# Designed miniproteins, single chains, continued (5): the designs that were tried, part 6

Each design is a single chain, and the fold is of that chain. pLDDT is the mean over its residues in the fold that is shown.

## One batch from the design tools (miniprotein)

Design m16187
Fold by ESMFold2-Fast:
Structure m16187 (fold): chain A 66 residues (1-66)
Amino acid sequence: SKGTELRALADLTGKRYFSVKEAVDLINSIPSLTEEQKKKIIEALYKTGKRYLSVDEIVDIVEKAV
């Protein structure tokens, strides 16, 4: 469910890859996520050490962090 919401928001951007900052902005835009869930997801995004993440990678992190 939350991964589906993220995918819909990502699709609106037309981007295939997101910087960590852009991914954080997407996570903060999901109204159904609690502040605790957002924090957990954002920490997981930073822990990847990647400069850019695909939509599928961000969705996977969201689904695992919930």
Scores: mean pLDDT 82

Design m16188
Fold by ESMFold2-Fast:
Structure m16188 (fold): chain A 94 residues (1-94)
Amino acid sequence: SQIEQLRQEIFELSKKTGELVRKEDYKGAAETERKLTETSVRLYEMLGDDDTADVVRSLGKEASDLLAKGDKDGYHKTILRLVSEQIRIVGDKI
């Protein structure tokens, strides 16, 4: 199903974003995080889970704002929190 495909995409993007931020590839991490946030919001809106969609948007915005300010430590922590939560949420169905 489309929902199962989106969950798998979120899982893979979460793993990749976490890997890139740990390697301090902030440009790559920002690109994959953007796709992760967009894909996650699409899934949660399809499920009628607007609260989770809003949380994901807020964390993505917080991460982008921290990176724009040059707060790489804050960006790192926020991204790891985001990807861990996404893996937890979609992993419960795997």
Scores: mean pLDDT 84

Design m16189
Fold by ESMFold2-Fast:
Structure m16189 (fold): chain A 83 residues (1-83)
Amino acid sequence: AMKTVVVDLPAETAREVVETDSPRAYGALAGYLVGKADEAGADKVVVRTEVSPETAERLQKGLEEAVKLLGSDKEIVVEAVPP
């Protein structure tokens, strides 16, 4: 069974990373999330954030690419949460 860790990400942080839209910004957030998964012994990170579905989709794609570039096998899923 896969162990999952849930991370509540501030909406401001999610928007800033998406608006910056750089490999460095996505890489920094991906590194933080992978570190959280490693600390928890988890294979999957569910990121909950109070942003639009469009912003969540952009964040998801950027993080997926960044995780691959880091050489990590962790799964990251971004969930848009209503305010």
Scores: mean pLDDT 85

Design m16190
Fold by ESMFold2-Fast:
Structure m16190 (fold): chain A 77 residues (1-77)
Amino acid sequence: AEAYLAKGEELFRQGRYEEAAEEYRKAVELDPNYARAWENLGLALLFAGRGEEAREAFEKAVELDPENATARKLLGL
């Protein structure tokens, strides 16, 4: 899971948001309780223009880590 997160972060920095989302999706498929990977998946999807999927990822991040400031802010909480 960690390796996919790292690759996703590299792709995100390059502006390759859809590819970053694919790597983050692999991270959450391997570890569905990885709150950070769900947060990063939401950010990548949001920047790729996939707002509804991004919202679902942020909701999952908040379910796993209710104090996640980034996900809460993006959900308007």
Scores: mean pLDDT 81

Design m16191
Fold by ESMFold2-Fast:
Structure m16191 (fold): chain A 68 residues (1-68)
Amino acid sequence: MSQVQQLEQQAKELEQQMQQVREEAGRAIREDPERRDEIQARTAGEVKKLTEQRDKLLEQAKKLREQL
């Protein structure tokens, strides 16, 4: 498997984690609507970190493609 495919696979895994975090937050808000703001703030922070990691992997994949 190419390095580009490995980086893209890791980026997809991070996207799946972000989706799971958002879905879990949605369920928690449905169960306790009064905690919506707290849950959203924590979720936003976690998703932001995962997004930054994903973007770094995609940047590396793009650079490798440009060298081909």
Scores: mean pLDDT 82

Design m16192
Fold by ESMFold2-Fast:
Structure m16192 (fold): chain A 69 residues (1-69)
Amino acid sequence: SFEELARRLIEEAGLKGDPEELVRRILEEARVLARAFRLPLNEGLLRLALTIVEIDLEYEENVRRREEE
């Protein structure tokens, strides 16, 4: 299933946080991408969604750190 694939991608990438929330974020992003590209949900879109979620998490952390300065 795509949920199981998303869980494996999170573990392989070493993403920290709530695994259920990370799976939800990746699947939601992958569905947005699928709609935008007019493609069915697939592994490539999940991998792209993982990259986007990784960037979003890094951005959120950097913004938070700067505001606490």
Scores: mean pLDDT 83

Design m16193
Fold by ESMFold2-Fast:
Structure m16193 (fold): chain A 92 residues (1-92)
Amino acid sequence: MVEEKLERAEELVRRAEEEEDPERALRLAEEALRLAKEAAEEDPERAKEILKRVLDVAGRLSLSEDLEISIRAGVLAVEAAVELTVLDKMLE
């Protein structure tokens, strides 16, 4: 179950990194964040790596001239940053 979620999240974030359509990239990154969060307690190191990649995608999309995409990407970036902070505390 955890392995399936992490493999899916890794594939989704990889696709988001390569996706030229901002709306599709955002949806892929949002789903990757959801799956990484669900698996984070079982595999925090691997979830942290996925969340860093989600944060990078969200940062790119937050610069979009489409205000809806930019706002949604900003929210995603904040959520990813919060989860990364929580995981950093768990790994201490």
Scores: mean pLDDT 84

Design m16194
Fold by ESMFold2-Fast:
Structure m16194 (fold): chain A 62 residues (1-62)
Amino acid sequence: GPGERAAAGARRAAELGDAAGAASAHQEKVMTGEGTREGLLRAVEAAARGDAEAAAQYAIES
């Protein structure tokens, strides 16, 4: 579903060092009702620090 695709996108973005892309994938999960707002905030904070791996992890775990 959309959450599975968002998690895969977040993981790929992290592999490429794209912290903003990882956070954006998590935002899509929240918009479809599958992610959490708390998870999105943590992903955005991680992306702001340039931590693509942490941003993707929050997207996957939500």
Scores: mean pLDDT 69

Design m16195
Fold by ESMFold2-Fast:
Structure m16195 (fold): chain A 71 residues (1-71)
Amino acid sequence: SEKLREAARLVDEAEEALKAGKYEEAIKKAKEAYELAPDSGAGKAALEIIAEAYEKQGKLEEAKEYREKAE
């Protein structure tokens, strides 16, 4: 579907932002991907990216919340 393709694109962009240390951008794009396709592989990947970005920022409680959602 169109939403699944867009979610996958946003996940790729979020991963690139995460690698570049742009944690706020990574979280924003990953949240957009999750909203488009929450019950998909892209949605799960988005939650994992959000958790990692929060961990990199030292926001451990927020990171834990998103890790638990990714189960």
Scores: mean pLDDT 89

Design m16196
Fold by ESMFold2-Fast:
Structure m16196 (fold): chain A 71 residues (1-71)
Amino acid sequence: MEKIDEKEVEATLYLIQGAIAMKHGDYEGAVKWFEKALEIEPSPEVYKALAEAYRKAGNFEKADEYERKAS
């Protein structure tokens, strides 16, 4: 089995922090956490998370952009 590298762990932690921020209604904070995850490991999951966070934050243009990248 391949070892999980430190960057994959860090990206996962940022996704968890973003999810916590989303649950608390801190959509601007969630965007920042998901952007950090995206810098480390771009994935459809991160793009979808960013799209939802931007939509909840009222930035519909960015939400549409990231939704398209996730598809």
Scores: mean pLDDT 81

Design m16197
Fold by ESMFold2-Fast:
Structure m16197 (fold): chain A 57 residues (1-57)
Amino acid sequence: SIAELAKKAGLSPGTVYRIESLRLQGKSQREIAEELGISQGTVSRNIARIDKAKEEL
């Protein structure tokens, strides 16, 4: 679930939900960064944390 991913990744559930929804839509890291108003580097790090959390669940 989104809540479990968020706990493992150390991110808010809202942030995980928004990133995963945009990834499901095929958005690039640049497009996700623009939509969330954060840097592309922050998106890249957040995606890495989410993907690591998925491997541990």
Scores: mean pLDDT 82

Design m16198
Fold by ESMFold2-Fast:
Structure m16198 (fold): chain A 58 residues (1-58)
Amino acid sequence: EVLDKRLDAAVRALRETDLPLETIAKAFGFDSLEEFQKAFKEKYGKTPEELRAEARAA
């Protein structure tokens, strides 16, 4: 799978579920939460923790 598609699918899981970030990272083929955080920040300019916190605050 292309990395960009994996990140887009992970964003949906991040917003629509309460799954732990490590579980989402592994489900979408990342070896670690740290790898997921790095790829996510590079694409979206923020960490997955920040994006989830924003979704929860709304």
Scores: mean pLDDT 76

Design m16199
Fold by ESMFold2-Fast:
Structure m16199 (fold): chain A 55 residues (1-55)
Amino acid sequence: MENIEKFKKKIKEVKEEAERLYQELLDSGMSEAEARTQARKHYLELLEKLLKEFS
């Protein structure tokens, strides 16, 4: 089944999106601690949605 490869790609995309958000927040003048907290929260929300799609 192709589901594992699709899931791996989605996990990588979610990670890259969270890293991109972190950099964007830093560039906007947000503190490292705040940017990390926001990026982590976004990452977890994306993971929850992803798990529901593949359940």
Scores: mean pLDDT 80

Design m16200
Fold by ESMFold2-Fast:
Structure m16200 (fold): chain A 70 residues (1-70)
Amino acid sequence: DLLDAAIEAVKAAHPDAPVEEKLRILLSEVLGLSEEEIETWFRLIRNPLDPALEPEAERIARLIRERLAA
């Protein structure tokens, strides 16, 4: 699983980092998102334009945070 491998790589490289910092590292350094892309992603989660689209983004964000916290 590509996502699980990415999460474990971030946890191994940054064991003492806070979950939110690990999430930003995962999005930028492992998944290759730019700072602008990361800010757009967080903005879309906070300001839902389509209720059907937002539940998936929230679910993914929650799952990643849970895995990074473990």
Scores: mean pLDDT 69

Design m16201
Fold by ESMFold2-Fast:
Structure m16201 (fold): chain A 70 residues (1-70)
Amino acid sequence: SPKEKLEEVKELLKKMREAVEKGDIETFKKLAKELRDLIVELINETPELSKEAEELLKEAEKIMEEAEAQ
C-alpha cells in the first residue's frame, strides 16, 4: 500500500536523524540511499501521492545537507 510505504519513509527519516546525531555516517548513507529509492518508487507508482512524496524527499535532502556540512 502507498500509505504503508509513506509510513516506512517516515520511519527511515527518523533513523537517518538518529544516525547523524550519533555520527554513524555509514549507516546514514545506507539509509539515505534506501529512502531516496523508496520515494522515487512512490512518485512513479502513485502520482496522486507525489506531493507528499516530494515533501518527504525535501526532508531527506535537508538531513543529507546537514550531514555533509559537518
Scores: mean pLDDT 76

Design m16202
Fold by ESMFold2-Fast:
Structure m16202 (fold): chain A 81 residues (1-81)
Amino acid sequence: SMELLKKALELVEEALRALQAGDVETALRLLEEAKKLVEEAGAPESIINGIETAIRLLREGDVTAALVAVHDVREELKKLL
């Protein structure tokens, strides 16, 4: 669904802003919600795996690598829309 992908992009962009502000807890919540929406939409595995990677990196405390992963997911979602 295009509507689900647009909502997922919104959540990913909010997560990116939260990470830039140092709010890891908010970013994790937003990324978990975005993951559910992209899975429901049947998005490419690259996008689903990208969100899963960002979530894992944040839980491991690697905020810098997670920020790169979230940025990459945002750009891939923008190309689909």
Scores: mean pLDDT 89

Design m16203
Fold by ESMFold2-Fast:
Structure m16203 (fold): chain A 64 residues (1-64)
Amino acid sequence: GSSERVLRRALEGIKRASPEVLEITREIGRKLREIGDLIDKGLELMKKTGLSLSEALKEAGVEG
């Protein structure tokens, strides 16, 4: 199998060759960051209120 390093370099090359792929990659990165922020808010609410993680995530605007 290919190493993680080789895959990362291939993805970087694709980003340079195609501006459309670069924009899509940035959009995916933004959405993943937003999801991470929502999870962090859920964990903070869990600590403050003693709620379960799923209840805290619902209060943070995440279903499940």
Scores: mean pLDDT 69

Design m16204
Fold by ESMFold2-Fast:
Structure m16204 (fold): chain A 78 residues (1-78)
Amino acid sequence: SSLFEEQTKKLSEPLVEEAKDEEKAKELIEKLEKLLEEVEKRAAEAIAAGDVGSEEALKFLLEVHKKVLEALKEELKK
């Protein structure tokens, strides 16, 4: 599990740093929310199809994107 957590942090940290600019943060949040919606749709389809491998991968991507969105939204509150 640590491998995915480490890679997730490495990928999300640059986005959070870039999001210190309020306008860039808003643009990134909008883009990520659209991507999250698409991933949630794909996850639901994989679950319905019984594709365990795709289900786990998509659930992981959902968790990653939600954490990134939360971090970006918190940065905008400052």
Scores: mean pLDDT 68

Design m16205
Fold by ESMFold2-Fast:
Structure m16205 (fold): chain A 55 residues (1-55)
Amino acid sequence: MSKEELENEVLAGMAMIRAAVLGDEEALKRVEEIMKIEDLEERRRKLEELLEELM
């Protein structure tokens, strides 16, 4: 696994945990949709944006 792939998995995991704690079903769906993005840099940026919204 590349560094970029690992960073995306970690960010997705953090966003999923935060969304679950908040009971935010829409945030969980957003993580799933973002993880479909093939561009790892765009995916990472979207995950960071979502995680900031949930913090």
Scores: mean pLDDT 79

Design m16206
Fold by ESMFold2-Fast:
Structure m16206 (fold): chain A 83 residues (1-83)
Amino acid sequence: LAASVKNLPETQIRILELLAERPLTQRELAEELGLSQATVSRHLKQLESNGLVEHDKKTGKYSLSELGRKLLEAYKKAEELEK
């Protein structure tokens, strides 16, 4: 159940950072990251499976979950400690 933020692909960390700013659709994430929608969809499915993001059926947007926020905060703290 516990995943280390350092073990997440860079693309998934970027997705979490973008979702921390605002909810985004799969298409908006693909445009922001310069990736195909298929690539973003794969990463989003993995993030959903890990409970790190939530999907809003009304808007089609993905948002950061509570667990996703905690993992992103741990990642940022780790960057500060590795000077």
Scores: mean pLDDT 77

Design m16207
Fold by ESMFold2-Fast:
Structure m16207 (fold): chain A 96 residues (1-96)
Amino acid sequence: AAEEAIARGLEAMEEGAELISKADPSMTPTVKTLLEEGKRIAAGSSGLTATALTAVGIANMAREVAKKNKDMQEELLKQAERLEEVAAELRRLAVA
């Protein structure tokens, strides 16, 4: 249910943050801050919405880094798509 969706979202966000950090180490402080803030809020009562917003944020970072890193472009774009799909599912659950 909702707990499974949040857990899947957090896993995808952590994978995305690691991939972004590998592709562009200069983005590590920014993506780490977003991920930690998202995890902190997700631990509270707004877990679905917070996880969805954080996933979209990390997806956007992955897309921007993909423009500058051709070697990891395919992996970054696939992870961004996965994060966007997870965020859409979390948003659907939040309004149901």
Scores: mean pLDDT 81

Design m16208
Fold by ESMFold2-Fast:
Structure m16208 (fold): chain A 60 residues (1-60)
Amino acid sequence: MKAAEAVKQGKLDEAIKLLDEAYARGTEEAQQDMRALAETLGLDPSTATVDDLKAAIRKL
Protein backbone atom coordinates (compact mmCIF):
# COMPACT_ATOMS: atom_id res chain seq x y z
CA MET A 1 0.00 0.00 0.00
CA LYS A 2 1.19 3.53 -0.77
CA ALA A 3 1.14 6.28 1.89
CA ALA A 4 -1.42 8.32 -0.12
CA GLU A 5 -3.77 5.29 -0.25
CA ALA A 6 -3.40 4.73 3.51
CA VAL A 7 -4.42 8.37 4.14
CA LYS A 8 -7.52 7.98 1.92
CA GLN A 9 -8.50 4.88 3.94
CA GLY A 10 -8.05 6.73 7.29
CA LYS A 11 -5.07 4.52 8.27
CA LEU A 12 -2.99 7.43 9.56
CA ASP A 13 -0.44 5.43 11.60
CA GLU A 14 0.18 3.16 8.59
CA ALA A 15 0.51 6.24 6.32
CA ILE A 16 3.24 7.70 8.58
CA LYS A 17 5.08 4.35 8.66
CA LEU A 18 4.90 4.03 4.85
CA LEU A 19 6.12 7.62 4.44
CA ASP A 20 9.14 6.94 6.71
CA GLU A 21 9.93 3.75 4.74
CA ALA A 22 9.63 5.60 1.40
CA TYR A 23 11.94 8.39 2.60
CA ALA A 24 14.51 5.83 3.84
CA ARG A 25 14.49 4.02 0.46
CA GLY A 26 15.13 7.23 -1.51
CA THR A 27 14.07 5.63 -4.81
CA GLU A 28 12.37 7.56 -7.63
CA GLU A 29 9.21 5.48 -7.10
CA ALA A 30 9.26 6.39 -3.39
CA GLN A 31 9.69 10.08 -4.29
CA GLN A 32 6.69 9.81 -6.66
CA ASP A 33 4.64 8.25 -3.82
CA MET A 34 5.62 11.14 -1.51
CA ARG A 35 4.57 13.68 -4.19
CA ALA A 36 1.20 11.90 -4.59
CA LEU A 37 0.79 12.01 -0.79
CA ALA A 38 1.48 15.78 -0.78
CA GLU A 39 -1.20 16.33 -3.46
CA THR A 40 -3.68 14.16 -1.49
CA LEU A 41 -3.04 16.31 1.62
CA GLY A 42 -3.41 19.60 -0.34
CA LEU A 43 0.29 20.48 -0.07
CA ASP A 44 2.67 21.62 -2.83
CA PRO A 45 4.57 18.45 -3.89
CA SER A 46 7.57 20.51 -5.09
CA THR A 47 8.17 22.20 -1.68
CA ALA A 48 6.60 19.89 0.94
CA THR A 49 9.12 18.24 3.29
CA VAL A 50 8.68 14.87 5.03
CA ASP A 51 7.98 16.79 8.27
CA ASP A 52 5.27 18.84 6.48
CA LEU A 53 3.65 15.60 5.26
CA LYS A 54 3.73 14.04 8.75
CA ALA A 55 2.25 17.20 10.30
CA ALA A 56 -0.58 17.23 7.73
CA ILE A 57 -1.39 13.53 8.38
CA ARG A 58 -1.47 14.17 12.16
CA LYS A 59 -3.97 17.03 11.65
CA LEU A 60 -6.48 14.60 10.06
Scores: mean pLDDT 80

Design m16209
Fold by ESMFold2-Fast:
Structure m16209 (fold): chain A 55 residues (1-55)
Amino acid sequence: SKEEIRKEIIIGLLEIARDTSIFLAENPSASPETREYNRKAAEELEERIRELREE
């Protein structure tokens, strides 16, 4: 359905955002504050993805 396609697109975008945040969290050239911010962002994005997949 159109709703299922929309959900898949949203999850895909969130997965890209999560993976980007993980990449930035692992960047040794970034400040500790930047790495921590991105680590937290990745965790929050993963939780949002999990919630959407449970629906």
Scores: mean pLDDT 88

Design m16210
Fold by ESMFold2-Fast:
Structure m16210 (fold): chain A 76 residues (1-76)
Amino acid sequence: EEVLRSVLRAGIDAAEALATTPEQREHVEAARKYLEDGDLEKAREHVSRALNLLLPDREALETVAQAMIDAEKAAR
């Protein structure tokens, strides 16, 4: 649970920094709200939606993935 929360938070923070459209920001904001509410499943779903909207930008996706990997290593 703590590892998943850290990974989701890192992914949300990275996606927020890379969000350029209102649709991307909306899913990032929803993910953050669900994470703070303790709804990890919905937080994960909204992170996935935000990442899908970043899909044409491989560098952006790799940046988010790396942030999540780093958070998982730090939480272990």
Scores: mean pLDDT 77

Design m16211
Fold by ESMFold2-Fast:
Structure m16211 (fold): chain A 70 residues (1-70)
Amino acid sequence: TDYQEALERLKKLYEEEPDSAEILVGIAEAYAGLGEYDKALEYLEKAAALDPSKKEAVEARKAKLKEEQA
């Protein structure tokens, strides 16, 4: 798994589709894989704000990231 390569690809997609909550979630997962948990949480919150239907999935991912930080 190459999280940096995934992050670069997702950032290019985000430039094309800035209103995509799925791309924001993907960016958050890539940042989490790189150990950048604060940025991962930031992008998860952006995804939930953009698409409230993703809130439950976002909260589950945030809980997992906070557990890994502790």
Scores: mean pLDDT 77

Design m16212
Fold by ESMFold2-Fast:
Structure m16212 (fold): chain A 61 residues (1-61)
Amino acid sequence: MSDEVIEALLKSGAGALITYAEANNEYSPELLEKIKKKIEEEKKDPKLKKIVENMLKAVKG
């Protein structure tokens, strides 16, 4: 996943990043940490944070 795409998706919000990661099966720890940080900054949805934490746990093994 390119940095340009990640930055564009960040402007669209955490949900867009999650959807992109799921659609492309691109669950890098770096991307998931960026999504988690964005969710925490937005303070909008605790369910989204829980989903990303579960994804991080799965990727890290």
Scores: mean pLDDT 66

Design m16213
Fold by ESMFold2-Fast:
Structure m16213 (fold): chain A 64 residues (1-64)
Amino acid sequence: ITKEELENLIDALKYAKENNDETVGRAALAEAVKMGVISKEEADKYIAEKDFEGAIEKVKEKLK
């Protein structure tokens, strides 16, 4: 996983948060699971709770 790929996930999740765009949020979280950044269980929880901020922080942890 490249830094650029992680930054793209963060940008997509920020867009989903700012625009309440669940479709973009779901797509970004599915990609994060595919990349091994988060688990499917974590992604499902973020979607159910609409906690895109929590998802952003989780992805940011991989940049450190």
Scores: mean pLDDT 80

Design m16214
Fold by ESMFold2-Fast:
Structure m16214 (fold): chain A 87 residues (1-87)
Amino acid sequence: ADSRDWKAVLVLHDLTEEELRQIARTLAEAGVPSKAVFYTLLSDEEIERIQKILDEAGVKAKVVRPSEEERPALQAAIDEMRAELAQ
């Protein structure tokens, strides 16, 4: 089903600025809509860096950490994905 909002888990760590720019270009080419929200477990400083690179690449997606209320749902989604990959 087509959603009016894109939601994805984006976990990035120890990536260089060039690697982040490459990911941003890939997302821009994929046509990520301006309502896209990427959840991450990275620090606020890293989120700001990623957001800047996405903005520079023309990707209007928002990178956020989950709220305390959203953490269980995000954790469950990650656990489900890991279970699928373990099969």
Scores: mean pLDDT 63

Design m16215
Fold by ESMFold2-Fast:
Structure m16215 (fold): chain A 69 residues (1-69)
Amino acid sequence: GKEEAIKYLEKAREAVRAGNEQEALAYLDKAEELAPEISFSLQQAKAAIRAGNYDTAIQHIEQAINTLK
């Protein structure tokens, strides 16, 4: 459900802050499976992670969390 998706997004955000790209991407994939309505924001977050733009990735993750609240 949405609450579980938010928990995975929070884990993804912490993984991005730690520089753990593969862990962050895995958590974002789990969040997308639980809440497909945030797929666009998660695509943007994943692209930012792969480009090394961690601040931008965090902004997209936080937007996804706010969408689900």
Scores: mean pLDDT 88

Design m16216
Fold by ESMFold2-Fast:
Structure m16216 (fold): chain A 73 residues (1-73)
Amino acid sequence: SIEKAIELLREAAKALEAGNYEEAKKLALEAAELLGVKEEALKEGEKIAKETGVPFAEALGVVVGAYLGKALA
């Protein structure tokens, strides 16, 4: 559900704040899977991480958050 994806992304943000990049990545991917955009999020997240130099887990969270925002609009 969208509500579950929101909760997973909140937990991913907390994991990023704590420096737990592996947990943040796992939670963001679980949210992406619930939104049906896991493969798209992986591809776009890798591109953003490579182009900007931000950690992949952070880039992934941004991409999945954008898909969530689109689903809520």
Scores: mean pLDDT 85

Design m16217
Fold by ESMFold2-Fast:
Structure m16217 (fold): chain A 80 residues (1-80)
Amino acid sequence: HMSEEEFEADVLLALARIYLVLARKAYQKGDFESAIDALKKAIELLEEAIRVGSPETRADAQELLDEARKLLKEVEEILK
């Protein structure tokens, strides 16, 4: 059975994926402010998932975190 920490990490990872979807949809609409807000929230959730997650969950979270950080930098450059 899933431990409490594993469950928490999985929930954080799932929420982060939702925020990444919201960020990409905002980006497609040209709503860069909403995209940045969603990306920052995803990054916070992914950092916490890395802190509490298993090695496998941490690897998945790190991959998504790298993606989120890259997209955030791209969006911030466009907004300038």
Scores: mean pLDDT 83

Design m16218
Fold by ESMFold2-Fast:
Structure m16218 (fold): chain A 68 residues (1-68)
Amino acid sequence: GEADAIAYLTARLQAAGLSPAEARRVAEEVVRLLREGKGKEAHDLLVSAGLSPEEADRLLVRAQILLS
């Protein structure tokens, strides 16, 4: 569900060096964008937050599964 996707993304973003508060904010925005069908914008946001394009792709695949 949404809470699982947010928790997963928050943990991965913290591992990438974001503060807990920033990681949570970015995770919530990514989930919002995915629910709106804005996968490219979600990917761009993760890359802007410091993830590689490849890591952003992997996170989005897992987040989408958790949202199902």
Scores: mean pLDDT 89

Design m16219
Fold by ESMFold2-Fast:
Structure m16219 (fold): chain A 55 residues (1-55)
Amino acid sequence: AEEAYEAIKKGDIDKAVEIARKLVEQGHLDEVRKLVEFAKNLGLEETAEKIEEIL
């Protein structure tokens, strides 16, 4: 999870989506929702939308 937050902060959308997809596959949907909220709180709307698409 921490690596996904760092990817979001750095603007690495592809890496953030990759980590979020693995979390979805593992059933950690609540963690992915927190990543979406984190990206929205930073004003990173594109990153948030890309992560939401895999939920």
Scores: mean pLDDT 81

Design m16220
Fold by ESMFold2-Fast:
Structure m16220 (fold): chain A 99 residues (1-99)
Amino acid sequence: DVSDPELAEEITRGIARIGIAVLALSAPHPEIAELLRELEEEIERLGGRIVKVTEDKIVIEAPSEEVAKKIKELAEETNARIQAIDPSAKPFEVEVRVV
């Protein structure tokens, strides 16, 4: 069925979004939840794909090293902004794979 590859991609993105939503819901401040949503949207806009989320790590696939670098810079900025809101917050680790 020609729709199966597109459906598989949508399911993978859905699972990743649930992971980000769980992180956001676990955040002590609404501002941190918003930053995590903005990070997800920017990763997708840059052509990256979130493939795994844990409470302390996000795994992302990027189509090129240039996109991977931009995603890493964005994640570092997001972690810095989270720490500005809550200095005790543990920064999450970002693993970016070029595919």
Scores: mean pLDDT 71

Design m16221
Fold by ESMFold2-Fast:
Structure m16221 (fold): chain A 57 residues (1-57)
Amino acid sequence: DLEEMARGLERAVEEGNAEEARRLLEEMGIDTSGLSDEEILAKAREAAERLRATLAA
């Protein structure tokens, strides 16, 4: 569910949990190979914002 995924990504970002953020991004079909923890958290932040925009539409 998009809402659960957005919440999970937001929580991982707030906690600085790059491992959980990577796992959620991978469930979305996003390759996280070669990314630093900072880059993973940045991608998770962007993905959460995109999902929130989709849910608001």
Scores: mean pLDDT 82

Design m16222
Fold by ESMFold2-Fast:
Structure m16222 (fold): chain A 98 residues (1-98)
Amino acid sequence: KEKEYERAYALFTTAEVLREIGDAVDESIQERKRLEADLKAGKITEEQYKERVAEIDSRLAEKNKELTEKIRQAEKDFPNLSEEEKQRLIERYEEARK
């Protein structure tokens, strides 16, 4: 039972992590667009623009690294189940939801 819940959690975690990556990418794009607009309007210097873009890239890279590692771990744990393990998991879910 506990091992089955851990594997189910890993699968759900993968789906959640994929959503978080998408959100982080979208936020990064929006931040870059704002910085480009500010640079074009003369509100920030080229030096400030480069610095802030580097910060955005650094944050996105850190986030992507963490999320990618979580996905890899979840995929290794769940989809690499043997057929025997998969059958046991299905059987126990059916028993529990009866």
Scores: mean pLDDT 68

Design m16223
Fold by ESMFold2-Fast:
Structure m16223 (fold): chain A 66 residues (1-66)
Amino acid sequence: AMEKLEELLEKARKALEEKKYLEADIYVGVAELYAAVTKAPEEVYERLRELAEEVREAAKAAGVKL
């Protein structure tokens, strides 16, 4: 479960680095769903919130609507 969450977070960060904001947003959303289904600890939700905010701000700065 955690391994899959880490994989999704890594894919989201890679997409963000490649400026693929919609793809990054989708991976964050999928990771949030996995975290909810697996009842992940609070630390995972904090990481997801930070990444989601980073993706949202980067997309906003680039003029991309999420």
Scores: mean pLDDT 82

Design m16224
Fold by ESMFold2-Fast:
Structure m16224 (fold): chain A 66 residues (1-66)
Amino acid sequence: MELSREEAIEFVMRLDRLSREEAEELVERARELAGKLDPSAPVTVEDLLEVRVREGIELIKKAVGL
């Protein structure tokens, strides 16, 4: 499912209870991770899931000292 940048920001704000600033940062990280350098390019739900999974793995690594 493809989302515009604004739709992705609003989606993340609603689901994760993030501020707009935090949601914008998350969406930008998702776009960078997916290689989507054009700010007008649609963001997929898969892009948002991938950044969350990678951030979760990074938190686990830090918690266990990896």
Scores: mean pLDDT 72

